# Designs tried in a protein design run: designed miniproteins, single chains, continued (3). Part 61

Each design is a single chain, and the fold is of that chain. pLDDT is the mean over its residues in the fold that is shown.

## One batch from the design tools (miniprotein)

Design m10102
Fold by ESMFold2-Fast:
Structure m10102 (fold): chain A 92 residues (1-92)
Amino acid sequence: DNARADALEEEIREEVLRLATAALKALEAGDTEKAAEYARKLGELVAEAAARLSEELAEAARRVGEGLAELARNNPELAKEALKALIEGAKA
């Protein structure tokens, strides 16, 4: 067991929860641009973590973050559901 890797994973999980919750709160307030910005930051965070495994996974994570940002602008109800799912997954 790698205690340093476990601590880094926990830190990333906490930051994912923070950004996803902030994005959801922004959508609940009707601020779709602010939600899109949090979604992009979330994608960049996951991409940075994924870059340790492969460049392809990092690129995929960035594209998912950009897609979630676009979803927040164009379909905020579906974006809320996606963010709720991310929050539940990060808590588990």
Scores: mean pLDDT 80

Design m10103
Fold by ESMFold2-Fast:
Structure m10103 (fold): chain A 65 residues (1-65)
Amino acid sequence: MDPEVEHLALQRDFYSTQMKELENFLERNKDSLSKDEQEAIRKEIEEYVTKAQELEENRKKMIES
């Protein structure tokens, strides 16, 4: 496997993992978090989703001719 493709996949997986951890945290702590705190966490999740999508798109461009 191309080391650069592996690096992009690893970074994508990192952001995907962070996103899922925040989703699980939000779900578990929904009743104890303020609306503002919930919104802040959702924005952070969206940021990680965007980064993961960008990395995956770049990875696909490297393996598809």
Scores: mean pLDDT 80

Design m10104
Fold by ESMFold2-Fast:
Structure m10104 (fold): chain A 86 residues (1-86)
Amino acid sequence: MREEAREAVAELIADPEAALPQLRAAIEATVAAARAAGADELAEEIRREGERLLEALRAGDLEAATEELLRLQKLAEEAKAHADAL
């Protein structure tokens, strides 16, 4: 839901020193999991959306970061489905 994503993004922007390193690690772990599952194209898409999300968060762009988080969440769900199929 967009409101939940927007709230999560606002929290990340409020404390980027604590939140951004953990988010970066989670994105990299998801990319690695997708690649391990053989979903290389999906892994690259997750990496690109993750970079856009991190850039928007560093800029404090709440709307852009919310849109990127929603896209990334959808891609992460697809990556999990690929991993669960193995």
Scores: mean pLDDT 77

Design m10105
Fold by ESMFold2-Fast:
Structure m10105 (fold): chain A 59 residues (1-59)
Amino acid sequence: MEELEKKRKEATQKTKKLIAEADKNNQKSILHWELESSIDEEKKLYIVFSALFGNTLPL
């Protein structure tokens, strides 16, 4: 239970950092949006999962 909260918090903080960086460079935000649109759902899930759970080997 607490472990899940910790992971969630960490993921949220990571996302916050990424948003802050993207905010500084609006161009990066656009690039990421385009890339995400081009990426397959399978790949998208893998990336999201990796970011959310941190260092996890999906292989």
Scores: mean pLDDT 58

Design m10106
Fold by ESMFold2-Fast:
Structure m10106 (fold): chain A 90 residues (1-90)
Amino acid sequence: SEEAREKAYEEILKLAEELSKIDPEAAEELKRLAEELYEQKASIEEMIKAVDEKVAKILEKLSPEDAAKAKEWWDKTKQKLEEILEEERK
């Protein structure tokens, strides 16, 4: 549903806002990716996959401490996205 996709998009934007506290450039890249996925009508599954790949690349460039924080934020966001996806399948 469009409502579920919008909710997923909002959760990714919240992740980008948290990420902006440690890497503003990476946060901006994530925001652009989220906007592109939403505009192109990507499924929630496609959003999860694309963001997971982007976050993995971001984590490689961060310090171990910042990478741990960013990974924790993404793990929580991903869980919320998976919950939205499960609700939509019924």
Scores: mean pLDDT 86

Design m10107
Fold by ESMFold2-Fast:
Structure m10107 (fold): chain A 87 residues (1-87)
Amino acid sequence: MSKAEQYVDDFLETIRELVGDKSPEETILMISSMSAIDLSNNMSLDDQKKAIEMIRKASRESTDPLLKRALDHFVKTLEKEIEKKLS
């Protein structure tokens, strides 16, 4: 059980609760991007790549369109943060 696995589990729980509570889409997307940035600053590159893989899987398995958008937004934000650190 890696640090990335624990972070992703906590993140998925938070986003699912916000979607279930009918929180505004803008709030959910903001939390997704902020979480991706926080993860990029607090975890190794290997853990960041692991998180992307896990969130992509969760997005494919999700049936809720808003949940899918939140997860996809997280992945896109984290991939941009990784690109900034490559050179």
Scores: mean pLDDT 84

Design m10108
Fold by ESMFold2-Fast:
Structure m10108 (fold): chain A 64 residues (1-64)
Amino acid sequence: MEAEMERVREAARRAFEEALAAGASFDQAVIKAEQAGLREAPDHMVVEVRRVSETEVEVRVRPA
């Protein structure tokens, strides 16, 4: 489970950084990060993306 959570966090963070590098808005980058995280996460996990700075987010993954 921990390895799965880490994979989800990395996928979401990478998608967020790639979106910002491509010129997406912060809100668009968050949406892309959530989509990438949910794509890697099983149905019983909750994925939450939170802003910690102008260019950084915290991805939280937990059981539903």
Scores: mean pLDDT 73

Design m10109
Fold by ESMFold2-Fast:
Structure m10109 (fold): chain A 90 residues (1-90)
Amino acid sequence: MKKEVQELMTLFQTESAKIMSDQSATVDQKKEALNEMLEKIKSFIDLMSPEQQKEIEETVQRANEAKTDEEFNKELNRLVKLLTDAYRAL
């Protein structure tokens, strides 16, 4: 389990960096990539506390409501921090 969670965390960090740095992608394409990535790490999110899951859900909702690349990247950076802090608490 710990090794699998570490692999999912590495996947999330790597894919998030790619999404944020992709200057050719539209905001809608970045939202699709984020939602696909979240599906892949769902088992890791399910291990978190209800409070942590709620903060993640609220941050994902704000990312999906973002109108600009800057707003989207701000929420994605917040997600990276939330997941990193949750991983360190395991």
Scores: mean pLDDT 83

Design m10110
Fold by ESMFold2-Fast:
Structure m10110 (fold): chain A 55 residues (1-55)
Amino acid sequence: GPLMEIRRRVAKAFTKGLEEAEKVELDGWEELIKTFPSPEQQEEARKILEERKKK
């Protein structure tokens, strides 16, 4: 599924460094959020993603 694909990309990016891996993970999550069927679900998920970036 999409989560497995994101995890594969992140693991591959770890060979280039932690910061690169984190960017790949966040980019994958943004793509996934755009596939959500409702704007409300997309906004809720994006809010969670922004909080994760803050940590």
Scores: mean pLDDT 72

Design m10111
Fold by ESMFold2-Fast:
Structure m10111 (fold): chain A 64 residues (1-64)
Amino acid sequence: SPIEQKINQLKQQSKQLSVSILGLRQMALAEEGQQLTPEEQQQIRKSAFDTRFQLLTDHLQKEL
């Protein structure tokens, strides 16, 4: 369906955004001499993805 196509596109956009957010966070922590653990990296990546995906999905539901 058109909705399923849109959701898949939003997932891809959310993945790219989460990678960018992770990079910025790592840079900020590196300046303080800190490093993210692999677990923290996964959590940040997932949280950024889920937040953006949820916001975009809510917008679609309100429009449709």
Scores: mean pLDDT 65

Design m10112
Fold by ESMFold2-Fast:
Structure m10112 (fold): chain A 87 residues (1-87)
Amino acid sequence: SLQVQIDIYPDRSVIHVTSIGSSPAQLYSALVQGVNQVRDLTRYLDIHIRTTLSDLGDSRDVGMDVGRMALNLGLERVTVHVTGVQP
């Protein structure tokens, strides 16, 4: 299951991604798509990821990789929260 919710506020955006029993590639793709949807609408971004260790894969820091990507796309501040969940 892969679910994405995006909330846009006047001063920031929040991306919520829940990934359970997907793949690391699908999780990363969903995060990239979410960032691209808000990159021109906000300077401040909060990303909340709820996922399993299997969906994180070998990438030691999906959150850090996505945060860096968002900053490189011109966002001023990116906060990433990763919560491990049981399937």
Scores: mean pLDDT 78

Design m10113
Fold by ESMFold2-Fast:
Structure m10113 (fold): chain A 108 residues (1-108)
Amino acid sequence: MSEKEQAVQQKMLEMGALIGEALAALDAGDLERALETVEKLVELAKETLKEHASEEKYKEYMEKLEELLERFRRAVEAGDVEAARKELFRLAGFIFETYEDILAELRA
């Protein structure tokens, strides 16, 4: 693997840990901790995208990340743990898809 591939894989591992932490917070009914953890997750995703994605893809990814974060935030504000869990899975899925795209480009 290239050093860039290793860096992206390390960020994926860190993001996986944050997703697990956010799920644990939701399971505990700690919506404030879940929101703080997801905001950290999105910030880490944005840093990785800025470093490794093309300018065009970065703009698309940023718009989608902001949309998904706002959906999660609305579920938290409503006190709806089930909706928050659903939106967290959507956000996580999108992040891992974008990371797979970045890794594919780095391997080309």
Scores: mean pLDDT 83

Design m10114
Fold by ESMFold2-Fast:
Structure m10114 (fold): chain A 108 residues (1-108)
Amino acid sequence: MAKEAAEKAREAGEKAAKAGVLAGKAGKDGTRGSAAAISGIGGSAGGWIAKRLDSPKLAGEAGEAARSGGKLALDAGKKSKDEEAIKAGEEAYKLGEEAEELGRKAAE
């Protein structure tokens, strides 16, 4: 459970970072795109560390960071009308929520 949450947080973070970069390149919302990329990197790195430390709490926190990054990328993608950024942001948000929930359950 904890390792599964950590891996989902890592994947969500990677997707949020990519979506943020895509939204930033579209030139309509560079600030949110950059924030999404930073939050996504945090989620990806946090997930990697959580998996190595077998920490459900850190996996949940990394998932929350990835979810937040995904939402920022989704909002920036919508403003930029970048369908790839929107799709990646939605995927990152969903995976981040799943990672947060699994991390929470594994900590019980």
Scores: mean pLDDT 76

Design m10115
Fold by ESMFold2-Fast:
Structure m10115 (fold): chain A 78 residues (1-78)
Amino acid sequence: ALAQAAAVGAALARYMRERGIEELVLTYDLSNSDVPFEEAKKLAEAAARGAEAEDPSLEARVEVDEKEKKITVTLRRR
């Protein structure tokens, strides 16, 4: 669910803050996944926005490679 994805993003932002992590890159390979790519993209966006809402000092970026069916979420300090 989108709310659960946002909560995961918020948890990652808290983890980064508490551990002093300046950049976190997560790559999801969906090439063999039964999850619809558009749904996975929406979940990744929800997680990115959840992270920024929890910690406004973070910049969250979602990069989508539809040809390779990969989604990369980057969380970094501004």
Scores: mean pLDDT 81

Design m10116
Fold by ESMFold2-Fast:
Structure m10116 (fold): chain A 65 residues (1-65)
Amino acid sequence: MEYEVVDEREIPGFDYVEKVIRNKETGEGELVLEDKKTGKVYPIDSEEGGRILQKYAEELKKKKE
């Protein structure tokens, strides 16, 4: 399938970039996390994407303590 990046947001101190990708043929959008080191993308609703977000939230909490 052909996808295009329609929006992206870099979060300081996070190893991933949040991107909205759109299927060029269907126009359907999906929110993903792109690994800054490998370029690999993980859907937010995947088990891996959920774990990445949870780990980031825990790291932010620890920095406040």
Scores: mean pLDDT 73

Design m10117
Fold by ESMFold2-Fast:
Formats: sequence, C-alpha cells, structure tokens
Structure m10117 (fold): chain A 106 residues (1-106)
Amino acid sequence: ELHPGLLADGDLEVALELAEYLSGFDPDAVSEDGGRGMFQLYPEVLRRWINASDEEIDEVFALLRANASDPRYNAAVYVELVKNAGKLSVAELLAMLRNPSTFDTP
C-alpha cells in the first residue's frame, strides 16, 4: 500500500524504469562502487540525506529487501527520498518502510 503523496504514476513509472536499468529489480544487487539494492543507493549518500548511523542504514536496506516483492513500494520510497533529500529523517523513513499503511500525510 502506497502513501497518497507517492501515487503520482508518472514519478513511479520513471522510478520503476530506473530500478530495472540499475539492478533488474534485484534487492540484493551491489555495484563495484558500493551501490546497494534496486536503486543502487550509496550507503554514505543515504546516511547524509537522512542523517543516519551505519546501523540505521543497514536496517533501511534490510526493510527495502523485505518489501522487494513489491517494486512499486520500493519505487515510491525512492521517489520520497529524492524529493526530500536532506529533509527526511531516518525515523520517518523507517516508519514508512516498517508499515506503509501508517504513513503520515504532512
């Protein structure tokens, strides 16, 4: 289930195409330069964007992997990360990943 603010089909379709290009929707994909998961997110970059510890980053990737059967869910999370780069907290991201049906709209 997707947060209402992430239901912009155009953004999701672009993100899905990007996921296919970067990893073929493989949640376990790791690039030679350290990109991880479907969207090849760099742990160091993500840590800076959400101001997270290394342990919190590992939890984020574990939760993305746990939801890998839903590429649209992973795409919606990626769109939210990109739109809120430097503004989204790790607590907000973890809340989104743990239970998408409890997302806050503000």
Scores: mean pLDDT 68

Design m10118
Fold by ESMFold2-Fast:
Structure m10118 (fold): chain A 58 residues (1-58)
Amino acid sequence: MEELRKKAKELITELLLQGYSFHEAIRKVAEELGLSRNEAVELLAEVVREGVKKAPPM
């Protein structure tokens, strides 16, 4: 569902801004929103692409 994807991207963004790793963000989003690992990875890639403009480097 599109709503779940947007919530997942928002959660990933918050986790990354708090300093969580990509792996932790993927895991938390997949578990909390019932997404597959593949879906969480895809959403993470989108968030990182957009977030790189604001987030500090790894």
Scores: mean pLDDT 73

Design m10119
Fold by ESMFold2-Fast:
Structure m10119 (fold): chain A 75 residues (1-75)
Amino acid sequence: MDLPPMVELALASIAAVLRGRGRPFTDEEVEEAARLVLTVARNTGVPLSELFRALERYVGKENAERIRRKVLELE
C-alpha cells in the first residue's frame, strides 16, 4: 500500500541525510536512521512494517534490514 506523501518525503529526507542508497551505512548512521524511523512512526501512526517496506526503496534492502534490527534493539 502507498504511504502518505508526507511520510514518503520524511523517508526520502532520512535517505538524503545518510547520502542515499549509494553505499553501506556506518553503524552510527544506522542508529541515527533507526531513531528517525521511530520518530516518524510515533508522529504519524504508520506501522513500523510499512515504514521498513518503503524505506527499502530509498536506502536499499541491506541498509533497511540493518535499520530494522537496530529499531528492534532500541524498543
Scores: mean pLDDT 73

Design m10120
Fold by ESMFold2-Fast:
Structure m10120 (fold): chain A 63 residues (1-63)
Amino acid sequence: KIDELLLRAARAAQNGDVERAKTLFDEAAKIDPSLKEAFDEAVRLLEEGKPIEEAMAVIGKAM
């Protein structure tokens, strides 16, 4: 379920594991490809050191 993948991605990013968060977003994009651009933007924000709340807000606006 996509919600479970997003929760796991958020927890991974909160723990500093951006690579795992990226992997989980990639899996979520396979389930819903329309969200791929939002996931790519969320990963970019995390790589820039932005808070996970800002990254998740981008995904929420696309849903």
Scores: mean pLDDT 80

Design m10121
Fold by ESMFold2-Fast:
Structure m10121 (fold): chain A 90 residues (1-90)
Amino acid sequence: MLPELRRAVLELTVELQKALGPNEDTIEILKLASEVFKAIDSGDREAAIENARRLVELARKALEKYPDMPQSVRDLVERVERLVAELEAA
């Protein structure tokens, strides 16, 4: 579960950087992704879930702000959101 979350967040950051480049919104999402990775690496499941949830919130806001965002970014946001929900249910 946590390895799947790590992979999905990593793929999302790569696709988001390709779509928007280094802008303010991308930088904030990358900071949250870094916190997710740190939490996973330290075994802090609760911190990983909380930071991933916040990352999804910022990513959703970016999708509203940038309507021409690629479908790959939308699909990855939905994947991270689903993985967070599955982890919270476990």
Scores: mean pLDDT 84

Design m10122
Fold by ESMFold2-Fast:
Structure m10122 (fold): chain A 72 residues (1-72)
Amino acid sequence: DETARLVGQVLLLVAEALEHPEYRDKFLEAARAMLRGDYETARKLLQEILAETTDPRVKAVVQGALEELDRL
C-alpha cells in the first residue's frame, strides 16, 4: 500500500525531528511536503540534511526516505 509506506516515512521523519532539533525544521517541512505530494521539495530538503549530517542514523533515515520518493 503506497499510502501506508508514505505515512510510515512521514512518521520516521517526524521522529528524527524530535531527536535532532538541529534538523527539526527541515525534517518537518520534508514531511509536510510529502503529505502534499510535493516530492521535489521533500527530496531537496532531505538531500540538504544528508549533506549536513555526520550522524549515521540520520543518514540511514534520510536515504530510506529518498529511496521511497524514487518509488513514488
Scores: mean pLDDT 80

Design m10123
Fold by ESMFold2-Fast:
Structure m10123 (fold): chain A 85 residues (1-85)
Amino acid sequence: DAAAARAAGEAMLPALAAESGVPLETLRAILADVEAGTAGLAHARAVALAARLAGLDPARVPELLAELRKAGFSDEVLAAFEAEL
């Protein structure tokens, strides 16, 4: 079922990229790092900075975090992402 969660996570990344303005390649790199057990903290911070620069609406942050959690991002990575926003 980890494989099914991964496939579901990959499937939602294009929509998440379009909604956040974050590059799809960056979101994929973070998901890959999470799956590899490297936590992706540096990439999570880069994504958060890119989202801020793209003018991400603060009211959309809880929605974005919920989607990233469903995509397989760890609470540690999500906390790092939120701290940079």
Scores: mean pLDDT 66

Design m10124
Fold by ESMFold2-Fast:
Formats: sequence, C-alpha cells, structure tokens
Structure m10124 (fold): chain A 69 residues (1-69)
Amino acid sequence: DIEKFRKEVETLARELGASDEAAQYLAEAAVNILKGDFKKANELVQKARELGASDAAIIAALTLAMKRK
C-alpha cells in the first residue's frame, strides 16, 4: 500500500541522515515516481536537498521507488 511505502521511504531517508521534513519530501517524490510524474518527483527531490537531504538518502529513496515501478 502507498502509505506503507511512504513510511518505508521516510524511515530509510532518516537513517541516511535526512531530517523529518526532508524525509517527507523524499517519500512524496518516491510516490510520484510510482505514478510516473517525474517532473513533480524532481521538484520534490530538489526541495528535500535544499532541506539538507544527503545524496545517499536521495539515491536510496529514488532507487526504492524505481525497483517497485
């Protein structure tokens, strides 16, 4: 389910050094990748990065989304 996936991405991002707010943006970006909305996903990733998300957190979130398609 989408809510379980969101929580998994948030938890992973936080473990990789993202703040709570940045992790939420990365989870939303991952959900938008599953929907095929890459433009919105990219905007959300940029916002997460501005909020201090590490490259590792960003890559992990995107990889998890792409693996699920």
Scores: mean pLDDT 85

Design m10125
Fold by ESMFold2-Fast:
Structure m10125 (fold): chain A 80 residues (1-80)
Amino acid sequence: SSSLEELEELLERGKEALSKKDWEALTEVFERLRELAERLGLEELTRVASKAYEAAKKKDGETAERYLQKLEALLRELRE
């Protein structure tokens, strides 16, 4: 769906922002991921995105990377 494609695009932007240590961009990406996931009723994705947002605000790259990996796994589960 268009919404799933938007979530996947945000995930790729998040990976790029983290690789550049662009904490402002990463924080914005995770906030948008959370808002979109919440709007779609994806409770676990919303929860993980919220935790990723807090990690990005603290500039905790290790924690942000772990949550990016979990977000990627959750999005893969939404694909058949």
Scores: mean pLDDT 87

Design m10126
Fold by ESMFold2-Fast:
Structure m10126 (fold): chain A 73 residues (1-73)
Amino acid sequence: MDPEKYLEKAKELRKEGKIQEANVYYAKALSIDPNYAEAYYEIGKIAEEQGLTDVAERWKKKALEIDPNYKKA
């Protein structure tokens, strides 16, 4: 399975409120493509929503380092 399919599954799970399971699928996408900026950014947003500011900034910074034009990092 390619990283895009895992990202799609993660987004579906997040829409259903299954945040922990969604994070597992974002991690699976990154295990296949460590340079998948969108997956890092989405994990960062979830961490921010959970009040984990330091973790969120780390993931968003990683996304920006991979793709400097990724809108918000």
Scores: mean pLDDT 76

Design m10127
Fold by ESMFold2-Fast:
Structure m10127 (fold): chain A 91 residues (1-91)
Amino acid sequence: MEEIVEEAVKVFRDEALRLLRERRFPLESLSLDPELRRLLEEALERVAKYARELYETSEKSEEEIKEESIKKAREEARRFVYGDLNALSAA
């Protein structure tokens, strides 16, 4: 279980960093802005929770659970970058 959660979290971080670089976002703002930190922590918790719940409740294979968890991680990374960050920039 922990291995699937760790992989999903890593995929989320890698995808979020890739998207942020494409948007020329100052990465240091992620550590300096408490609102961005809160949104990042909430997204990470959603990724971890989804992976744990799939593992505990699903009759799918470990490979399928891992694939779905990775897919969720990428969706949450896109939501963070394109949804949450855009909402914060709206006055």
Scores: mean pLDDT 77

Design m10128
Fold by ESMFold2-Fast:
Structure m10128 (fold): chain A 85 residues (1-85)
Amino acid sequence: SKLDKAIEYLDLAIRALEQGDVEQALRYAELAGRYAREGLRDDPETARRVAGLLLEAAKAAYQGDLEAAIRALREAKRLLEEAKA
């Protein structure tokens, strides 16, 4: 499903940040956001919350706060997993 792809790309983004690859992490987070938007078409509230967390993660990563970026991506993943249940 599109939500499964969004979760997969968030896992790849988190792994990239853990390896210090900010550029690759942001590319994966962008792909996760696209799939999440499509998968959450009928859940606009969760879609807005996920988008906000991805923006928070990008800002933290640009500031060099990789721990904060990873926390935001993990929270986005949690929301997507809950939306699948």
Scores: mean pLDDT 89

Design m10129
Fold by ESMFold2-Fast:
Structure m10129 (fold): chain A 106 residues (1-106)
Amino acid sequence: SMEELIRRLEELKRRAEELRRKAREKGLEDLARMLDQLIETIERAIELLRKTGDTELGELAIRLAEEGIELAEKYIENPSKELLLEFEVTLGLLLIVVGVMELLSK
């Protein structure tokens, strides 16, 4: 349901905010900036999902946000350029999905 997807996105946003706090505490500035972008993108996905009711794109946004959070968690434990690049790619894909949701909201 749309309400269940919104609840999941709100939980993912909370997890991203906690990871951003941890990244800042460890001086991982590049990850912290990208987590800011992830948080804003999740907020936009929630807004668009409420407006459009598009559960298929909502589910895809959730999967990409979950993957991004898992990559950020791994990076915080053991930083590597490869994990940071994988996070950047995942965030980019999420931005594309949310961009499609925006186009379909018109």
Scores: mean pLDDT 90

Design m10130
Fold by ESMFold2-Fast:
Structure m10130 (fold): chain A 56 residues (1-56)
Amino acid sequence: GPDDRGDTPVPAAAKELLDTGEPGASLTVRSPTTPGALIELTLDANGVLRARLIVS
């Protein structure tokens, strides 16, 4: 989807959210260390970056 960044490095996706993201925006990248897992990066209502691991 439009928030999917594929194999984009986590630091680059985090920078995109911090530089251009609105509160509540999220991006998903593939985990570089956990095969098949995704990392969801979310900018919360206070402008704090949050990360979670999604295992399918």
Scores: mean pLDDT 78

Design m10131
Fold by ESMFold2-Fast:
Structure m10131 (fold): chain A 100 residues (1-100)
Amino acid sequence: MSSEERFASLTREEQLALLEKKVGSYEEVVKLMEENPEKVSERTKEIMKEALELYKEALELVKKGAPKEEVIKVMKEIDKLLEQISQEELLEIFSTFPVV
């Protein structure tokens, strides 16, 4: 099930809880990437930072009672960004896959 479809089925309270957890998790990941820049590409770091900002935007939209469609649009943008990370990570660890 896509994160968009799953999110759309949640209550406002559940959406708030999920988004607060996502923001916290992504803040921790971004911090670790900033502290260990040699372990991740600059592009992966930029995409993760952008995803964090979009999760923060979605959280603020839910808090202010924005229409569900506006929140879902932001969630779709996050999903599209995260698809890019998967491809970039595969490229960065490209030499590991042929060896393993």
Scores: mean pLDDT 71

Design m10132
Fold by ESMFold2-Fast:
Structure m10132 (fold): chain A 85 residues (1-85)
Amino acid sequence: IKVSNVQVSPSTALPGQSVTVSWDASAPGTYTVVLRNGKGEVVSSVTTTETSATLTAPSKPGTYFVYVKSEDGNVSAPAQLTVLP
């Protein structure tokens, strides 16, 4: 399954704010949305069968990266989330 066009809305958030992640997929399946910090550490993840998921912006300000993984192991290019002080 190809995962493409990963978007985070809003791409700039306050700590604890809800953000929506959306993507395009070449086939139906289970997707895991992974939020990583600047060190590459996983700070949250959500599993869904939809092509969108809601994440909560972390409490620590900084630059974060969102990846979407398909059930067959394909990983998207990252989308950037900025969490304000």
Scores: mean pLDDT 78

Design m10133
Fold by ESMFold2-Fast:
Structure m10133 (fold): chain A 84 residues (1-84)
Amino acid sequence: LFEINIPKVVKGELTFDELIKEVEAHYIKENNPTGLAVSIRDLRNLKAYAGNGKKLAELSKEDLNKLLIDSGSADKIYEIIQAQ
């Protein structure tokens, strides 16, 4: 879910805090507490290390693989950033 908004974070159009709020609202609406917990954990990890979209855009594939708990999510995020 949050992967589709990563381009906006990279461009500075959306902050990590704003993205976290949007993801939280979406999973609450979908009544999916497990998906919420997993997605928020990964997003908070990204925020803790990158800080903002400018820094996120500067991260290498290796950095992203190291930062995220699930390597599959890291690969998807990296592909999205590269597609910009």
Scores: mean pLDDT 72

Design m10134
Fold by ESMFold2-Fast:
Structure m10134 (fold): chain A 61 residues (1-61)
Amino acid sequence: MEEVLEEAIKTADELLKKGESMQKVADKVREILKSHEEELSEGEKERIFLETNLYAGELIK
C-alpha cells in the first residue's frame, strides 16, 4: 500500500506542476490502482484514491 500511495502522490504532484486538471490526476491515480489491483484490497484502493485527492486538493486549495 505505502509504495503505491507514494507513486500516486508523486504522479499527482508532477501532473499539477504541469498544469493538468484534478480530473487528469484522478484518471492517472485510477490507472495506477488498476495496475496494482492484484496487490491491493478494495479498501486499500479507496484509501489511496482518497488520500491522493486530499493531497492534490491541499496543493491547489
Scores: mean pLDDT 78

Design m10135
Fold by ESMFold2-Fast:
Structure m10135 (fold): chain A 85 residues (1-85)
Amino acid sequence: MTPDQQRAQQVRGQFDLQVQLFIDTLDRAYGDPSVSPEQLKQIVDEELNRLEQLLEQAKTVLDDETVQRLEDLLDELRAYADEVV
């Protein structure tokens, strides 16, 4: 595997993991009566910002088709967060 291929695989894996962590974090926070709506919004914004940073890295190492798929997924996650927060 070339260094570029290794970096691409790493970035893709990190993005996929961060998506799962976002969903898990949102589920846990939503079920926690100690978490206010304001705190939930802050958690969502922080996790979405982490995904945006990974997407910026992805644009430098992944092909355009894969980047577009990740951008579409991030847009879906933003829409979902906007409805549930």
Scores: mean pLDDT 79

Design m10136
Fold by ESMFold2-Fast:
Structure m10136 (fold): chain A 96 residues (1-96)
Amino acid sequence: NQDIQNVINDFRSTLISLVGQGQANRIVNSFIRLVQRQNWPLSSVQDAADSLIGVVRGWSSNPSRWDSFRQRYRGMSIFDMMVNQSIDLLIQKQMS
């Protein structure tokens, strides 16, 4: 529990630096619900957090890439788009 809480706290701090406190808290709260629903072990929580940070960092550095991604997943919340992209990245990482 403490190890997972530490990952979540680090994830929150990193997201605050990238998207601001309001968006970071919304993303983290949705992430906590996802972790609980999937009953993920620590390693999966860490990998998912790292992948989500990578996606957000990519958007922050390239706004046109973010617009293309938003168009591909239109009708979804920002968090659902992030989760789908991060799951895709996690699958690619596990297959590599």
Scores: mean pLDDT 69

